# Ledger of designs, part 66: designed miniproteins, single chains, continued (3)

Each design is a single chain, and the fold is of that chain. pLDDT is the mean over its residues in the fold that is shown.

## One batch from the design tools (miniprotein)

Design m10267
Fold by ESMFold2-Fast:
Structure m10267 (fold): chain A 69 residues (1-69)
Amino acid sequence: SHMSRLQRELQRRKQEENRPKSIELLNQAADEPDSQKQLQLQQEAKPGLTQQAEDGRRAAREIQEELLR
């Protein structure tokens, strides 16, 4: 429906806001010589990476359910 499409677009925009931050934090961690700071940057990146992983699992589950029909 139209509402579902709007909800997907809103979700996509929120993901895009979080992805750049997660990637930037990982790049900073790669360049960080201090192991403790590197770990902190990696931990700060986790929320964005977790969201991407969850979205991937949802997409795979939807495809699997359609194949079972």
Scores: mean pLDDT 68

Design m10268
Fold by ESMFold2-Fast:
Structure m10268 (fold): chain A 78 residues (1-78)
Amino acid sequence: MIDPDWARRLAELLSGGKGKSVEDLANGIFEVIKSAETEEQAREALEDILRHLRTLGYSDKEIREIERLIRKKLELSK
């Protein structure tokens, strides 16, 4: 089961709108999704978060870079 407070942590991370760097967002999102019990849960949570970032005005390029950084962190944690 993913961290039950992930939505709150994400809301705190995204507080202040688009003012956070790609690296800060990737770090915060990684901390949320790494608590998932399965890779499928982590993937679904990541996809939901990335969709939410699009609604906040992040570009496809910024979202792609955030996803790249998160996937790199997940690989390094294996």
Scores: mean pLDDT 70

Design m10269
Fold by ESMFold2-Fast:
Structure m10269 (fold): chain A 78 residues (1-78)
Amino acid sequence: MSMKTLTVPSSAQARLFGMDGKTTNQILKDNNGKTGSEVVGKFPSRQDGLNFLASLVPKEEQSNLRNNPEDYILKVVD
């Protein structure tokens, strides 16, 4: 099946959910091209990761992303 792409600018992620900006940018770079479920596992909590990824999609798609983060591929852009 074709996966959906989540496009994220690395510079826009300076501080999220109490994370250091450098740590957040490093997580994004290290996980470029990985599934949303893999990216979620790199956050301090699963809920923090799901909240972050859900913020990148339209409201109508947030429930699908929260239930099926594996259907999404992270694409980090500078």
Scores: mean pLDDT 70

Design m10270
Fold by ESMFold2-Fast:
Structure m10270 (fold): chain A 89 residues (1-89)
Amino acid sequence: SKEEIIRKIKEQAEAIGRLLGAPELMKELAERIGEAIRNAKDAEEAIKNIEEILKETAERYKDQYPPLPQALEELLKAIKEEIEKAYKE
């Protein structure tokens, strides 16, 4: 379900937030991703919107949190796998 995907994303975002010392940033990011998933009409729209959110966040905060771009790239890969599994069943 969409809510199960959103829950997994929140858990991964919390882990990244702890590692980076940026829990509030990652909490806000997880909420934006959750809304993108809930509001998307299909998997392709959800993935596209999430990619744009993650790219914007990485560009804004890459100097403050140098590991963030790689962490968000790994998060995107995990999100794509979960969405594809949910929509192929």
Scores: mean pLDDT 83

Design m10271
Fold by ESMFold2-Fast:
Formats: sequence, structure tokens, C-alpha cells
Structure m10271 (fold): chain A 85 residues (1-85)
Amino acid sequence: MMEERKERLKELEQRLKELRDRVEWAEKFRQLPPEAYEEIKRKLDEAEELLRKSKEQNYDEEPIEKAEEILKEVEEWLTRVALGL
């Protein structure tokens, strides 16, 4: 349903914002090598572009699903870093 896709996209935009804040915070405290931050920032930029494309395509599902997968990868990575894994 359109409303469900709209809410899902809104949730993903919020998650993207929170993840960008977490990455910037981790980078300021130098928790990881610079190369790791560059890769993660690139993935977040890709997710942002996919969410923007979904909005242009009336909340199309495919870009939303791809963005969600990228955000999950970044969240798992940040969780492993926080746990020292």
C-alpha cells in the first residue's frame, strides 16, 4: 500500500540520519581506520540516493528495499565496532 511504503521510507530516512550521526561520532573519536569510514560513508550516500529515487517514483518498493539492505549492513558494522568484534 502507498501509505505503508511512505511510512517505511520515512523510517529509513530517520535511520539514515541516525547512522550518519553515529558514523561522524565514531570518526571524531577515531574508533576505526579512515578507509573504513570512507567505505561506510559511500554506502550511506548510495542509500540516500535510492531513497531520493523512490520519492521521485511515487515510493517505488525496489529502491526502498535496496536502501534498507544497505542501512542494515551499516548498522551491523557499527554494532560489531561497539562490541569490539
Scores: mean pLDDT 78

Design m10272
Fold by ESMFold2-Fast:
Structure m10272 (fold): chain A 74 residues (1-74)
Amino acid sequence: SELEARIEALLAEFQELEGQLSPEARAELARRVGAALEEMVREHPETADTPEFSLRMLERWVEIAREILERQRA
């Protein structure tokens, strides 16, 4: 499905970005993605078990990883 394909693509992108980070940047990523997950679950707990939630979560995680990578390179 389109949704499954998007989730797979975002997961692959997240893994590629994570692999380019230093150990310090990976620790920052872990903290920020954990905090983002907690915030998203707190705001809409009823959607936490849906594929749509996984998509939004991965989109946010990729965004965070890109921000950290850009700061690492700057």
Scores: mean pLDDT 85

Design m10273
Fold by ESMFold2-Fast:
Structure m10273 (fold): chain A 79 residues (1-79)
Amino acid sequence: MTKEQLYASYLTAANINEAGAETSRKLAEELRKKAEELEKKDKEKAEKYYELAKQFEEGARVNEEAAKINRQKAEEIKK
């Protein structure tokens, strides 16, 4: 594998991780809004939506971390 191919591979992985993190953050925000709307009507459903939001927030954190690692690896290859 060439340095260019390896660089492109890590950069692509970082971009995918960043996109995944952004999507998960947006989903978490939507889930929190739904939970807030449900708090006065259905506390149990609100609680489940808050739990789902936390799971997506954790997924976003993991993807953000992976993106940083992949960007660092790409920079090391580029020099």
Scores: mean pLDDT 86

Design m10274
Fold by ESMFold2-Fast:
Structure m10274 (fold): chain A 69 residues (1-69)
Amino acid sequence: GSTSPVSQATTDSQMVQAAVDSFDRFSRNNNVGAMQQVMNTLVGQLRSRGVSQSYVDQVRSYMQSRISS
């Protein structure tokens, strides 16, 4: 399998936007399981791509607060 490290700010931004859109959709439908999956997947992808820990923590905190409310 090809695991290529893709380190592009545009790609990271697009991943975050897509994840936030999906997360918001699941939030409106009260689908906590899907929200948790989106959060965990995005956080893992960002960490794998070397995004700063502070940014990853901000994204995770935002999503966790919406899940836990």
Scores: mean pLDDT 75

Design m10275
Fold by ESMFold2-Fast:
Parts: sequence; C-alpha cells; structure tokens
Structure m10275 (fold): chain A 61 residues (1-61)
Amino acid sequence: SLSPEQQKLREFYDILGRILEEEFGLPRPKSFQELVDILDSLSDEERGKLLRRAAEEMQAR
C-alpha cells in the first residue's frame, strides 16, 4: 500500500492532470513521463499558474 505522502503526491498529480485538461485544454497525462513532458512544454508563467491552481485545489480538500 502507498504511504500517506505517496497518496498525497498521487492526488496532486491527478489534480494537475485535471487542471491541464479543463483549464489549459491539453490532453490529460496518462503517465508521470507524459506529465513531465507537458510541463516542459509550458512557459514559466503557465507552469506557475498550473502549480498555484493545483496548490489551491489541494488546500480546498
């Protein structure tokens, strides 16, 4: 089973994928490598916006 820290990271990655799909209009990443590739394709401003939005969603849970 996953540790609490690993489960929280899994939830964070799921939130990132949802925000990318719903707010950025990008395909939902199906793997960690796809997520990294998408993040690398974003500008610094876009990455900052994504991470801020994900942090806000995590705090709301």
Scores: mean pLDDT 79

Design m10276
Fold by ESMFold2-Fast:
Structure m10276 (fold): chain A 94 residues (1-94)
Amino acid sequence: MLSEEAQAFVKELRELLEKLREAMEKGDEKTFKEVLEQILELVERAAKTLDPETFETIAIALLSELQELKKKYPQYAEEIDKLMERIRELVRKV
């Protein structure tokens, strides 16, 4: 079971992913870019705060969710790929 701190990051991440999905569905480019930045900031904060193993678990789950969004909304694939590469760079620091 994840720590309370890790659970808080997962909850915030799920809320951001839902906002991202809504922005993509509506074609709201401004909100999409703002939410991508918020996800990156959250992931960078998690990388500094959480144990490496816990962070890697969350990051892998996030990469899977982003891959599914990329399949459903291929018009956003380039921006999602950039975020996924930044997340992979953070995981490699472990």
Scores: mean pLDDT 84

Design m10277
Fold by ESMFold2-Fast:
Parts: C-alpha cells; sequence; structure tokens
Structure m10277 (fold): chain A 70 residues (1-70)
C-alpha cells in the first residue's frame, strides 16, 4: 500500500541519485494524499510490477503508481 509506494519512491530516487530532501518531499506528498482503497490496490499492482522491471521501467511504473495513489 502506501509503504510499498514509498519504497518505490526510494528506489527511484536512488536510481536518479536524488537528494534525501527530495525523497522526503515525495513521501510527504504521498502521505497528504488519502487514496481510496481502489487506488491503493492499483498502486500495489504497479509497485509490484516496478520491482521486477529494469531501471527505466521501474521509473515509469513509479510515476504510474504515484498517479494511482493521488
Amino acid sequence: TRELLEETIEVGAKLENASEEEVEEAREEVAKATPTPAQLYQAEALTAAAKIEDEQAALEHLAAAQAAAA
């Protein structure tokens, strides 16, 4: 759920060498968004897919998971 989405943000940030401040800001944005159960379910599916993909695919799935959680 949200924890998986945050983990996906962290993975994406490490791939892009993002600062810790940028990671915290992204996590705060996710925390402020109160997703519906349907959006959480979709985010979980996208996050699982991202974990099995290569670097570029992981970033694309991260963006999709963020959209689903919003």
Scores: mean pLDDT 60

Design m10278
Fold by ESMFold2-Fast:
Structure m10278 (fold): chain A 94 residues (1-94)
Amino acid sequence: MTPAQEVSLTILQVISKKFRLSSDETVAQDINNMIRSSNRAIRIHGLREARALLRERPSPSFKAAVTPAVVAATRDADPEIRALAREVLAVIAA
């Protein structure tokens, strides 16, 4: 990982912390926008944040709202994103 990627991840983690103070619908919308981003790093971060929130604060409404974007990500062109999306789906199915 490059220093620039480490700085970007730190900024995204600070934004992620703010999501925990928002409504499930607003958080799900922001995460869905990240998962659907044209930027690979943002898609990876969106999936990681979805996984973390599903493990930390399981919510039926959040789970239902993010599921379609996560399912779409299992068909992503990037094999790392596909693997991560399958991992997130396993958390959703649990």
Scores: mean pLDDT 75

Design m10279
Fold by ESMFold2-Fast:
Structure m10279 (fold): chain A 71 residues (1-71)
Amino acid sequence: IVPAIKAALDAGDYETALRLVEQAIAFQLPVEDLEEILKYLRDAYSKATDPEQKALLEKAIEMVESAIRVR
């Protein structure tokens, strides 16, 4: 799932990336995988210029950060 999230982010498909992130959290992926996802999300956020895209990425980042913090 981590490679799929990266591929979606690289393609600019942030809606698909968000859904895959939600799935990764729901399936309780290990912290190592969540940290890798977080790196990709932050990289995508730094490159995004569309406010709508930034909002989706910010939501995904917050969800992953919260999931890591609980563990």
Scores: mean pLDDT 77

Design m10280
Fold by ESMFold2-Fast:
Structure m10280 (fold): chain A 72 residues (1-72)
Amino acid sequence: MSPLEERLLELAATRPERAAPIDPATVDAVARVAQVSRALAEELVRHGVVDPREIIEVGVDVGMEEIKRGVG
């Protein structure tokens, strides 16, 4: 998996599963914002990782870590 996918799954693992049914439209929106598979987005939604700003913040954090590692 990409570093972003791993970080998002780690975030989801720190949160309890939601009791509410999963809305397919919400899953699609999360998949687009995070640029991840629908299946991974479904796991994120199940654990309440649905805020676009939060997802973008995680992406920025992962990007900063990759820059520190030196790509190339």
Scores: mean pLDDT 75

Design m10281
Fold by ESMFold2-Fast:
Structure m10281 (fold): chain A 84 residues (1-84)
Amino acid sequence: SEVKKLVLEAESAASLAVMSLYISGKKDAADKVSKLMDEAKKAADKGDLEKASKLLKEMADLVEKENPAASNAAKNLKEIAEKL
């Protein structure tokens, strides 16, 4: 399933972003990214791909704002969102 693969790729990118934020001492931002990923996964599981895409884009913007060093993870999340 294409959607299942994209969700797994998003979870991987989000996990790397969360780790990077924790290492940088940005725990609140890391917690927000985790919450957005959980909501995106729930939306995808219900077939609400538009909502899942929007949440992944919101997550990418947050990661890019809070940790520019994780820009590759943010770009990956936006690319996955566009494929949903």
Scores: mean pLDDT 85

Design m10282
Fold by ESMFold2-Fast:
Structure m10282 (fold): chain A 64 residues (1-64)
Amino acid sequence: MTIFRTPEELEEARRNAAFVKELDDLIKKLKELGITNEELQEIARKSPSVEDFKKALEEKIKEL
């Protein structure tokens, strides 16, 4: 149940929200730098996990 009845459920929800926000911020930064939705989709397809996708986005920012 996602009714936040345990400290562990609250902690997991908070971590997940922070991770999603970090991904969204990275995507927005890359788009502002001129990266297209097509290139972002290609990076996503090449990434076997969400963690690898985040690392690939961070690496792309470093290239620019």
Scores: mean pLDDT 73

Design m10283
Fold by ESMFold2-Fast:
Structure m10283 (fold): chain A 66 residues (1-66)
Amino acid sequence: SAARLAALTAEAAAFLASVLPGVHSDAEITAVAREVVESLPEDFRLHAPRREFYEAVVRRGRELLA
């Protein structure tokens, strides 16, 4: 659902901001978080454990922000 995707994007953006402080704008972090979340397989987005979700977000997010 759109609400679920938005919630996951917000969660990913908050997490990225916490691990990559001070070098990127909130708009950049949110855009990257959306791209990362949308790139993840649907099944993974719905059912992955929180740790695996955060690990995927950080790995892909760092690549996009590098």
Scores: mean pLDDT 80

Design m10284
Fold by ESMFold2-Fast:
Structure m10284 (fold): chain A 81 residues (1-81)
Amino acid sequence: ASREEIVEALERARELIEQGREEEAVKVLMEKTGLSEEDARRVLSGLKAGLSVEEAAEVAMLLKEGRHEEAQRLAVRLLTR
């Protein structure tokens, strides 16, 4: 998926989380971005913890590249600054 598609999927996922529809948010991220269920849930946890859509998209892109350690470090840095 492109960055634009990832951002769009994350915006939809945020709306679903706000509606209490967390399982649908996981499904949307998996279907639109190609993330595994585990990685999609990590990204949603970041959104729930206070990441912006743009910040969550950067984390998701690292996860899609298989750079899981870098994705985790980025998410922690963004949430603890």
Scores: mean pLDDT 83

Design m10285
Fold by ESMFold2-Fast:
Structure m10285 (fold): chain A 67 residues (1-67)
Amino acid sequence: SGLELGVAAAEAGLRELGVEDATVEEALQALKRAGYSLAATALADVRRHAVGPDATAREAVEAMRAL
């Protein structure tokens, strides 16, 4: 699915930029600045559905992957 591909892209982009342990907000800004549009869109969608306050980008992606 598009979401599954987006989650994989987000995971790869977060790892490449070294921001997996940053907050979702900080990681999203880093992906946008780097031009990783698919990864940024997927992470923004995960953020919108709320994985909890102060969640890291890694935790958010793992939560969505577990669904």
Scores: mean pLDDT 75

Design m10286
Fold by ESMFold2-Fast:
Structure m10286 (fold): chain A 77 residues (1-77)
Amino acid sequence: MSREQLEAEVLAAFAEMIAAIGKRYAEKTGSEKVKKLVEEMQKLADEAIEAARRGDLETAQKLVDEIVKKFKEIEKL
């Protein structure tokens, strides 16, 4: 496995982890706004995994940044 592929796989795993944490947070709060943000994060995570799988590390990183931004929006609620 190339270094770029390894970095992409790690980034994908990170995206999955953040999405999973968000889901737990939505379950705790019971908020529909939080649930919608978590659904958006889950979709972004799936897209980041797809990008990482094809070796597009730059796109995967951008998608993870968007997930983090959505997570910060949840924290404001």
Scores: mean pLDDT 75

Design m10287
Fold by ESMFold2-Fast:
Structure m10287 (fold): chain A 91 residues (1-91)
Amino acid sequence: GSDPEGVLEEAEKAVENGERAVEDAENAKSLSEAIGAALSGIGSETEGRLVLRRAREYGGSEEAIEKAKRAVELGRKGAELGVRKVKEISA
């Protein structure tokens, strides 16, 4: 693959996006904010999965693989929290 360092940078970016999705879900105060956070979480999980695939296929470092896995976990958490928040606000 081209640029193993680029894969690590992509993985770090995906972690940051996942962390933001979790924060947005936790801080959602309206139905539209909760829906937005859930969708952001889904997007971040998808991004993390794509980065993880690239890291594995192109010989990314163990650190890049671990960060990409963390991004998938954070994106999923953001999506689940966002959905929970939608349920809480909609009740």
Scores: mean pLDDT 83

Design m10288
Fold by ESMFold2-Fast:
Structure m10288 (fold): chain A 100 residues (1-100)
Amino acid sequence: SVSDMATRARVISSQVGQIAIDGGIQFNNSDLVTRGQQMESMGVQVAQRGRDRNDSDMVQQMVRGFEDFRSRFQSSTTVDQIQSVVDQMISWIRDMDRQI
């Protein structure tokens, strides 16, 4: 269901947010911690809005996009790679949010 997919998107948002926050702490990068928190919040909010509009195509795109970003975070081994993925995901979420 749209609700189940939105829940999956929110869970993934929290998972990738935590990877970014942990990376920021480990590498003593406060900007990465802040951006990771922002990314998590934005991901949760856009998933909620997609659910509220009952747009199954949009929420399915969110799940696929977030799963792709999660894979990219999991393969990231340097702070620069984590920062790059955070910036790309924030940009992607903003683009998705504008379509809702």
Scores: mean pLDDT 88

Design m10289
Fold by ESMFold2-Fast:
Structure m10289 (fold): chain A 89 residues (1-89)
Amino acid sequence: MIEEARKALEEALREFAQFITDAQKSSSPLPDEVIYEAGLRLAEDVARGVDSGVLRLGTPLGLALAERVREAGREAERRIAEAEAERRA
């Protein structure tokens, strides 16, 4: 059960990396906002996996991926906040 949940989360992380790659290489690239929203959703799923213990005792790779996605989510939030602050100024 824990191993299956961990694999599902790792698969989601891999799919997200592919999604970003495809979005950047597409002849019709996705807007940054769509990429940021996807990043935030994935960061939430990763945080939930860590909180439930799925990644706490998991592989070092799973933990490293979770931290990397969490960092990407924070960066996306920062950029959105900066855009909002500029709008309010």
Scores: mean pLDDT 60

Design m10290
Fold by ESMFold2-Fast:
Structure m10290 (fold): chain A 91 residues (1-91)
Amino acid sequence: KIKEKLKEYYEKLANKTATEEDWKELIEIYKSLKPEMEERAKEVLEMRRRGVPEEERRRKAIEMMRERIEEGAFGEETREILEEVEKRLKE
């Protein structure tokens, strides 16, 4: 479930089609798994409200996700998805 949503959100980030609603939906799923993730997600939303450039916000969102995945929050499969999406973003 979270795996599918993460993949979908990262695809939208790569295509520059991600919306605030997409991010909020991801936050709700995250909140059900790891309460502390809500705090970090709010940080990215605050950046948007402050007018931080889209590229910086995208980078922060990806970095936040990477940190949680590397900490083992979602297991090995989620790390594989992150690596695949990062590969697409580079190409």
Scores: mean pLDDT 60

Design m10291
Fold by ESMFold2-Fast:
Structure m10291 (fold): chain A 72 residues (1-72)
Amino acid sequence: MKKTILLFRATVLLGEAHFLKRYRPEVRDLAEEIERTAREAIRLIRAGSDVSVVEQVIEEGERLADEAHRAA
């Protein structure tokens, strides 16, 4: 159950990163970092990593997405 929610959050982050890379060139570096963070989170989920570790990675990505949103 928690892993499903974390996977959903990670895929949303990946989608946001792709959107920002295409439509917000001023935040491209942040968008690339968000994309990398989202992919790392998905890989950790697939590897069966501890939920708290995955959650921290996703929270970092969400923080970066908030920064990108405010900068755009």
Scores: mean pLDDT 82

Design m10292
Fold by ESMFold2-Fast:
Structure m10292 (fold): chain A 84 residues (1-84)
Amino acid sequence: MEREQREFGIELGRELIEAMRNGGVELPEEKVEELERLLRENPVARLAARRVLLAEVLGVDPEEVAETWSEEELERLAAEAAAA
């Protein structure tokens, strides 16, 4: 179960990255908040999606480094990325 939820989160994160690359636009805050709400009851998927998204923003490998990030560290990194 958790593996499937994690894979779902990773796929969701990748799809959002592709949308950003193709559109050349920043994701709306409302869209991000809605997706986080949908994933609230699936914390494993939410964590995986956030790792993939932030890894792309920071230019690091999601498989090597992002998987080591805790939820608290992701919140800090997301705030820093949003402020930039």
Scores: mean pLDDT 67

Design m10293
Fold by ESMFold2-Fast:
Structure m10293 (fold): chain A 88 residues (1-88)
Amino acid sequence: MSAEERAAMVEKLRALVANREEDLAEARATTPPEAADLVVEALEEIYRLLEELAAALEAGDEARAAALRERLAALQAAYAARYDAILA
């Protein structure tokens, strides 16, 4: 990843994180009550990882950025499975 590509990605990630409070409020308002706590927990953890990813990319830490992307993918899969179990 070039320095320019890295800067562009950081800007996009920070723009996503800037919407965190609105996204959390919407999730609480629109998610079924039985799944609301799980969805909010998932969003809070995802936003935390996105902030860490932006910081790693700003630092030029490609190894940490790669590890955070893998962790994010694993987290999304785990929360999807838990959500399906609640709705079953």
Scores: mean pLDDT 79

Design m10294
Fold by ESMFold2-Fast:
Structure m10294 (fold): chain A 65 residues (1-65)
Amino acid sequence: MLREVLEEIRKKHPELQSELDELIAAVEAGDVVKAVKIFQKILPKLTPEERARLAVALAEHIAAL
C-alpha cells in the first residue's frame, strides 16, 4: 500500500522525511499535480527499486480514487 511504501522509504532516507510527509499530504488531498512534483524531487535520491515500487504504489492509489 502507498502509505507503507512511503513509511519504508522514510525509515531508509530520514533526510527525505519532510518531502515524504508533503507527498503523503498531497496524495491524501487528491492533489495529483503536487504529488507528481514532490515525487520528481525525491526520485534521484532513491534507488531504482524504491523508485519503481513508489511509482507503482502511487499509480495504483490514483487509479483506485
Scores: mean pLDDT 77

Design m10295
Fold by ESMFold2-Fast:
Structure m10295 (fold): chain A 90 residues (1-90)
Amino acid sequence: MLSEAELANVKAQAAMLAAVEGVEEARRLVEEAAEEARKLLGEEVAEQIREAGLEGIELGERVVGDLRDASEAEKEEARERVRRAVLEEA
């Protein structure tokens, strides 16, 4: 079985791939890695890689989503501040 450090590395790489390349490409690469591991190291290792990879992808997707939502909220607040300033000077 893979060590905790090896699984943590898989999760980190999957999170980075999801953030940079997108969720679909990250899932494809995780699936390819799991299939390669199944051929070389067996089904248990393949399942560990898939599980860690999917967790990493979810983490990456969540981080990108949170940053996008924060950016949208900041834009809305900026618009509200500008509108309020214009109305106060009128």
Scores: mean pLDDT 70

Design m10296
Fold by ESMFold2-Fast:
Structure m10296 (fold): chain A 94 residues (1-94)
Amino acid sequence: SLIDEIEEFTKRLEENLDNKEKAIETLEELRKWLEEQAKKSKDPEIKEMLERMAKGLEEAIELLKKETDERSQRTLIQTVIASLREAAEWLRKK
């Protein structure tokens, strides 16, 4: 399930709030998975949402790679987690 996979990635990020390297690996896996799901999606609204999420993650990954402050790294990861939770909730209501 699309929702179940997003929730699993969200959980993996929560477990790695203080591990920048693992968080980046998880975000890269999620971005690639979102791109593949977007290609397979027959619903244009879901496709657009997945493509926008993948682009947003690409930007977040680059910011996280450059961030040297551990508190700011944690905040950036938490911001991504919040966005993923909102996306999962949107999919549940669809």
Scores: mean pLDDT 88

Design m10297
Fold by ESMFold2-Fast:
Structure m10297 (fold): chain A 55 residues (1-55)
Amino acid sequence: SEGLEKFREEVRALAAEHPEYREKLDEIMAKDEITPEDADFITEIAGDVAQRRAA
């Protein structure tokens, strides 16, 4: 779906910017489906990154 495709693209961008999370992000991207826990993890990191950029 469009939303899932966009989500995976953002995950790839986060993995490139945050090597410390890269391994976990790669595992999430390799899954056929995203769990709520995985989505929360990505959302938290993306939100934190956006907050830092806004500051």
Scores: mean pLDDT 68

Design m10298
Fold by ESMFold2-Fast:
Structure m10298 (fold): chain A 89 residues (1-89)
Amino acid sequence: MPSLEEIRAAAAEAAAATNDPELVDFYLQVLTAIAQGDSQKAADLIIDQLKKRGIAVDDALRQKILAMTEQASKDHSAELAAAAEGLAE
């Protein structure tokens, strides 16, 4: 199974390859919200993007997106802590 790091690298490469400034801005805003621990803001950004693409977002999908952004926020905080610890030694 691909690692989380490989999945994140593939997602970043795909975003860069689209040459769509709106998608790049969206991606950066979501990452910024996750980095700040604001999983609700990240979820709202994803939901707004889905609506712009004509995808209907029900309560089940909203809860799933929120759970994913909460998990990503936890994973990012752990990665940031590990990076800071490595720089201190």
Scores: mean pLDDT 65

Design m10299
Fold by ESMFold2-Fast:
Structure m10299 (fold): chain A 116 residues (1-116)
Amino acid sequence: MIEDLEKLKKFAQDSVDALRRALEERMPAEEILALAEKTLNDFRSYYEKIKDKLTEEEKGRLEAAIDALERAVQHFRELVEKGATEEEMRIAAEGLIQAVQALIDTIDELIKKKKE
């Protein structure tokens, strides 16, 4: 179980690194959105594979973090579809990075609690 959480944390870290690189390289907003949507889908798929090994508290915390990421992705998608300003897009993309970072922090706390 700790190994499953460590893998999920690595997926989250790789996603944060990819999103940060996309912003630094000024990647088109549609490509950043595609990367964020892939990240959300990969997390959900992995969560479904491990959820039966999790306690109800751990499920609740991870699902809350995944839901927060989904809301951030949805907000970014709406801005892309409406042709929002580069500044609004950058702020929303930073929100995506923060949502993935919050998921990493949640996973890290769960790992630390299990090592007690």
Scores: mean pLDDT 82

Design m10300
Fold by ESMFold2-Fast:
Structure m10300 (fold): chain A 69 residues (1-69)
Amino acid sequence: MEEVIDRLVKGLVEASKVMPPELAAAMARHETRRLYEEFGREAAERLVERLSKVDPELAAVARETLEEL
């Protein structure tokens, strides 16, 4: 679990440096939904928490996605 979330955080942050913000946001939405479907709400909440420490904008997108689920 934690290893998967750590990898996702690193991947999303790296992607946000090289791609347009709209694409980075779309990726964050997709990964948040996938994580919720595979591991439940707690895992998705953990992703939001981890992202909030390194990229508040991606964290906001992930949080909004989680609230819709």
Scores: mean pLDDT 82

Design m10301
Fold by ESMFold2-Fast:
Structure m10301 (fold): chain A 91 residues (1-91)
Amino acid sequence: MEEQRELAMEILRRVAELMARGAAAGDVAALRAEMQAFAAENAEAIEEVVRFSEEHPELAEEVEREATRYLAELLREAGAEELAEKLLEFA
């Protein structure tokens, strides 16, 4: 459980970093390609994260809130303040 939570945080933070970088660059096609590559390369880890979310929804919600706040901070640093504010409404 705790190891799965750490894995979930690791995966979500990496996704947040990709999304924030894409937002800063304004290149949606490049971001989509990077996200697809990440999903393919980390399919097993993503499957574990999905299973963890299904088995431990309350813990998954906490992890998602933390990752969403991290993404919002990265987006704010990249100058996407409006998007960061909208994400924080769901955190």
Scores: mean pLDDT 77

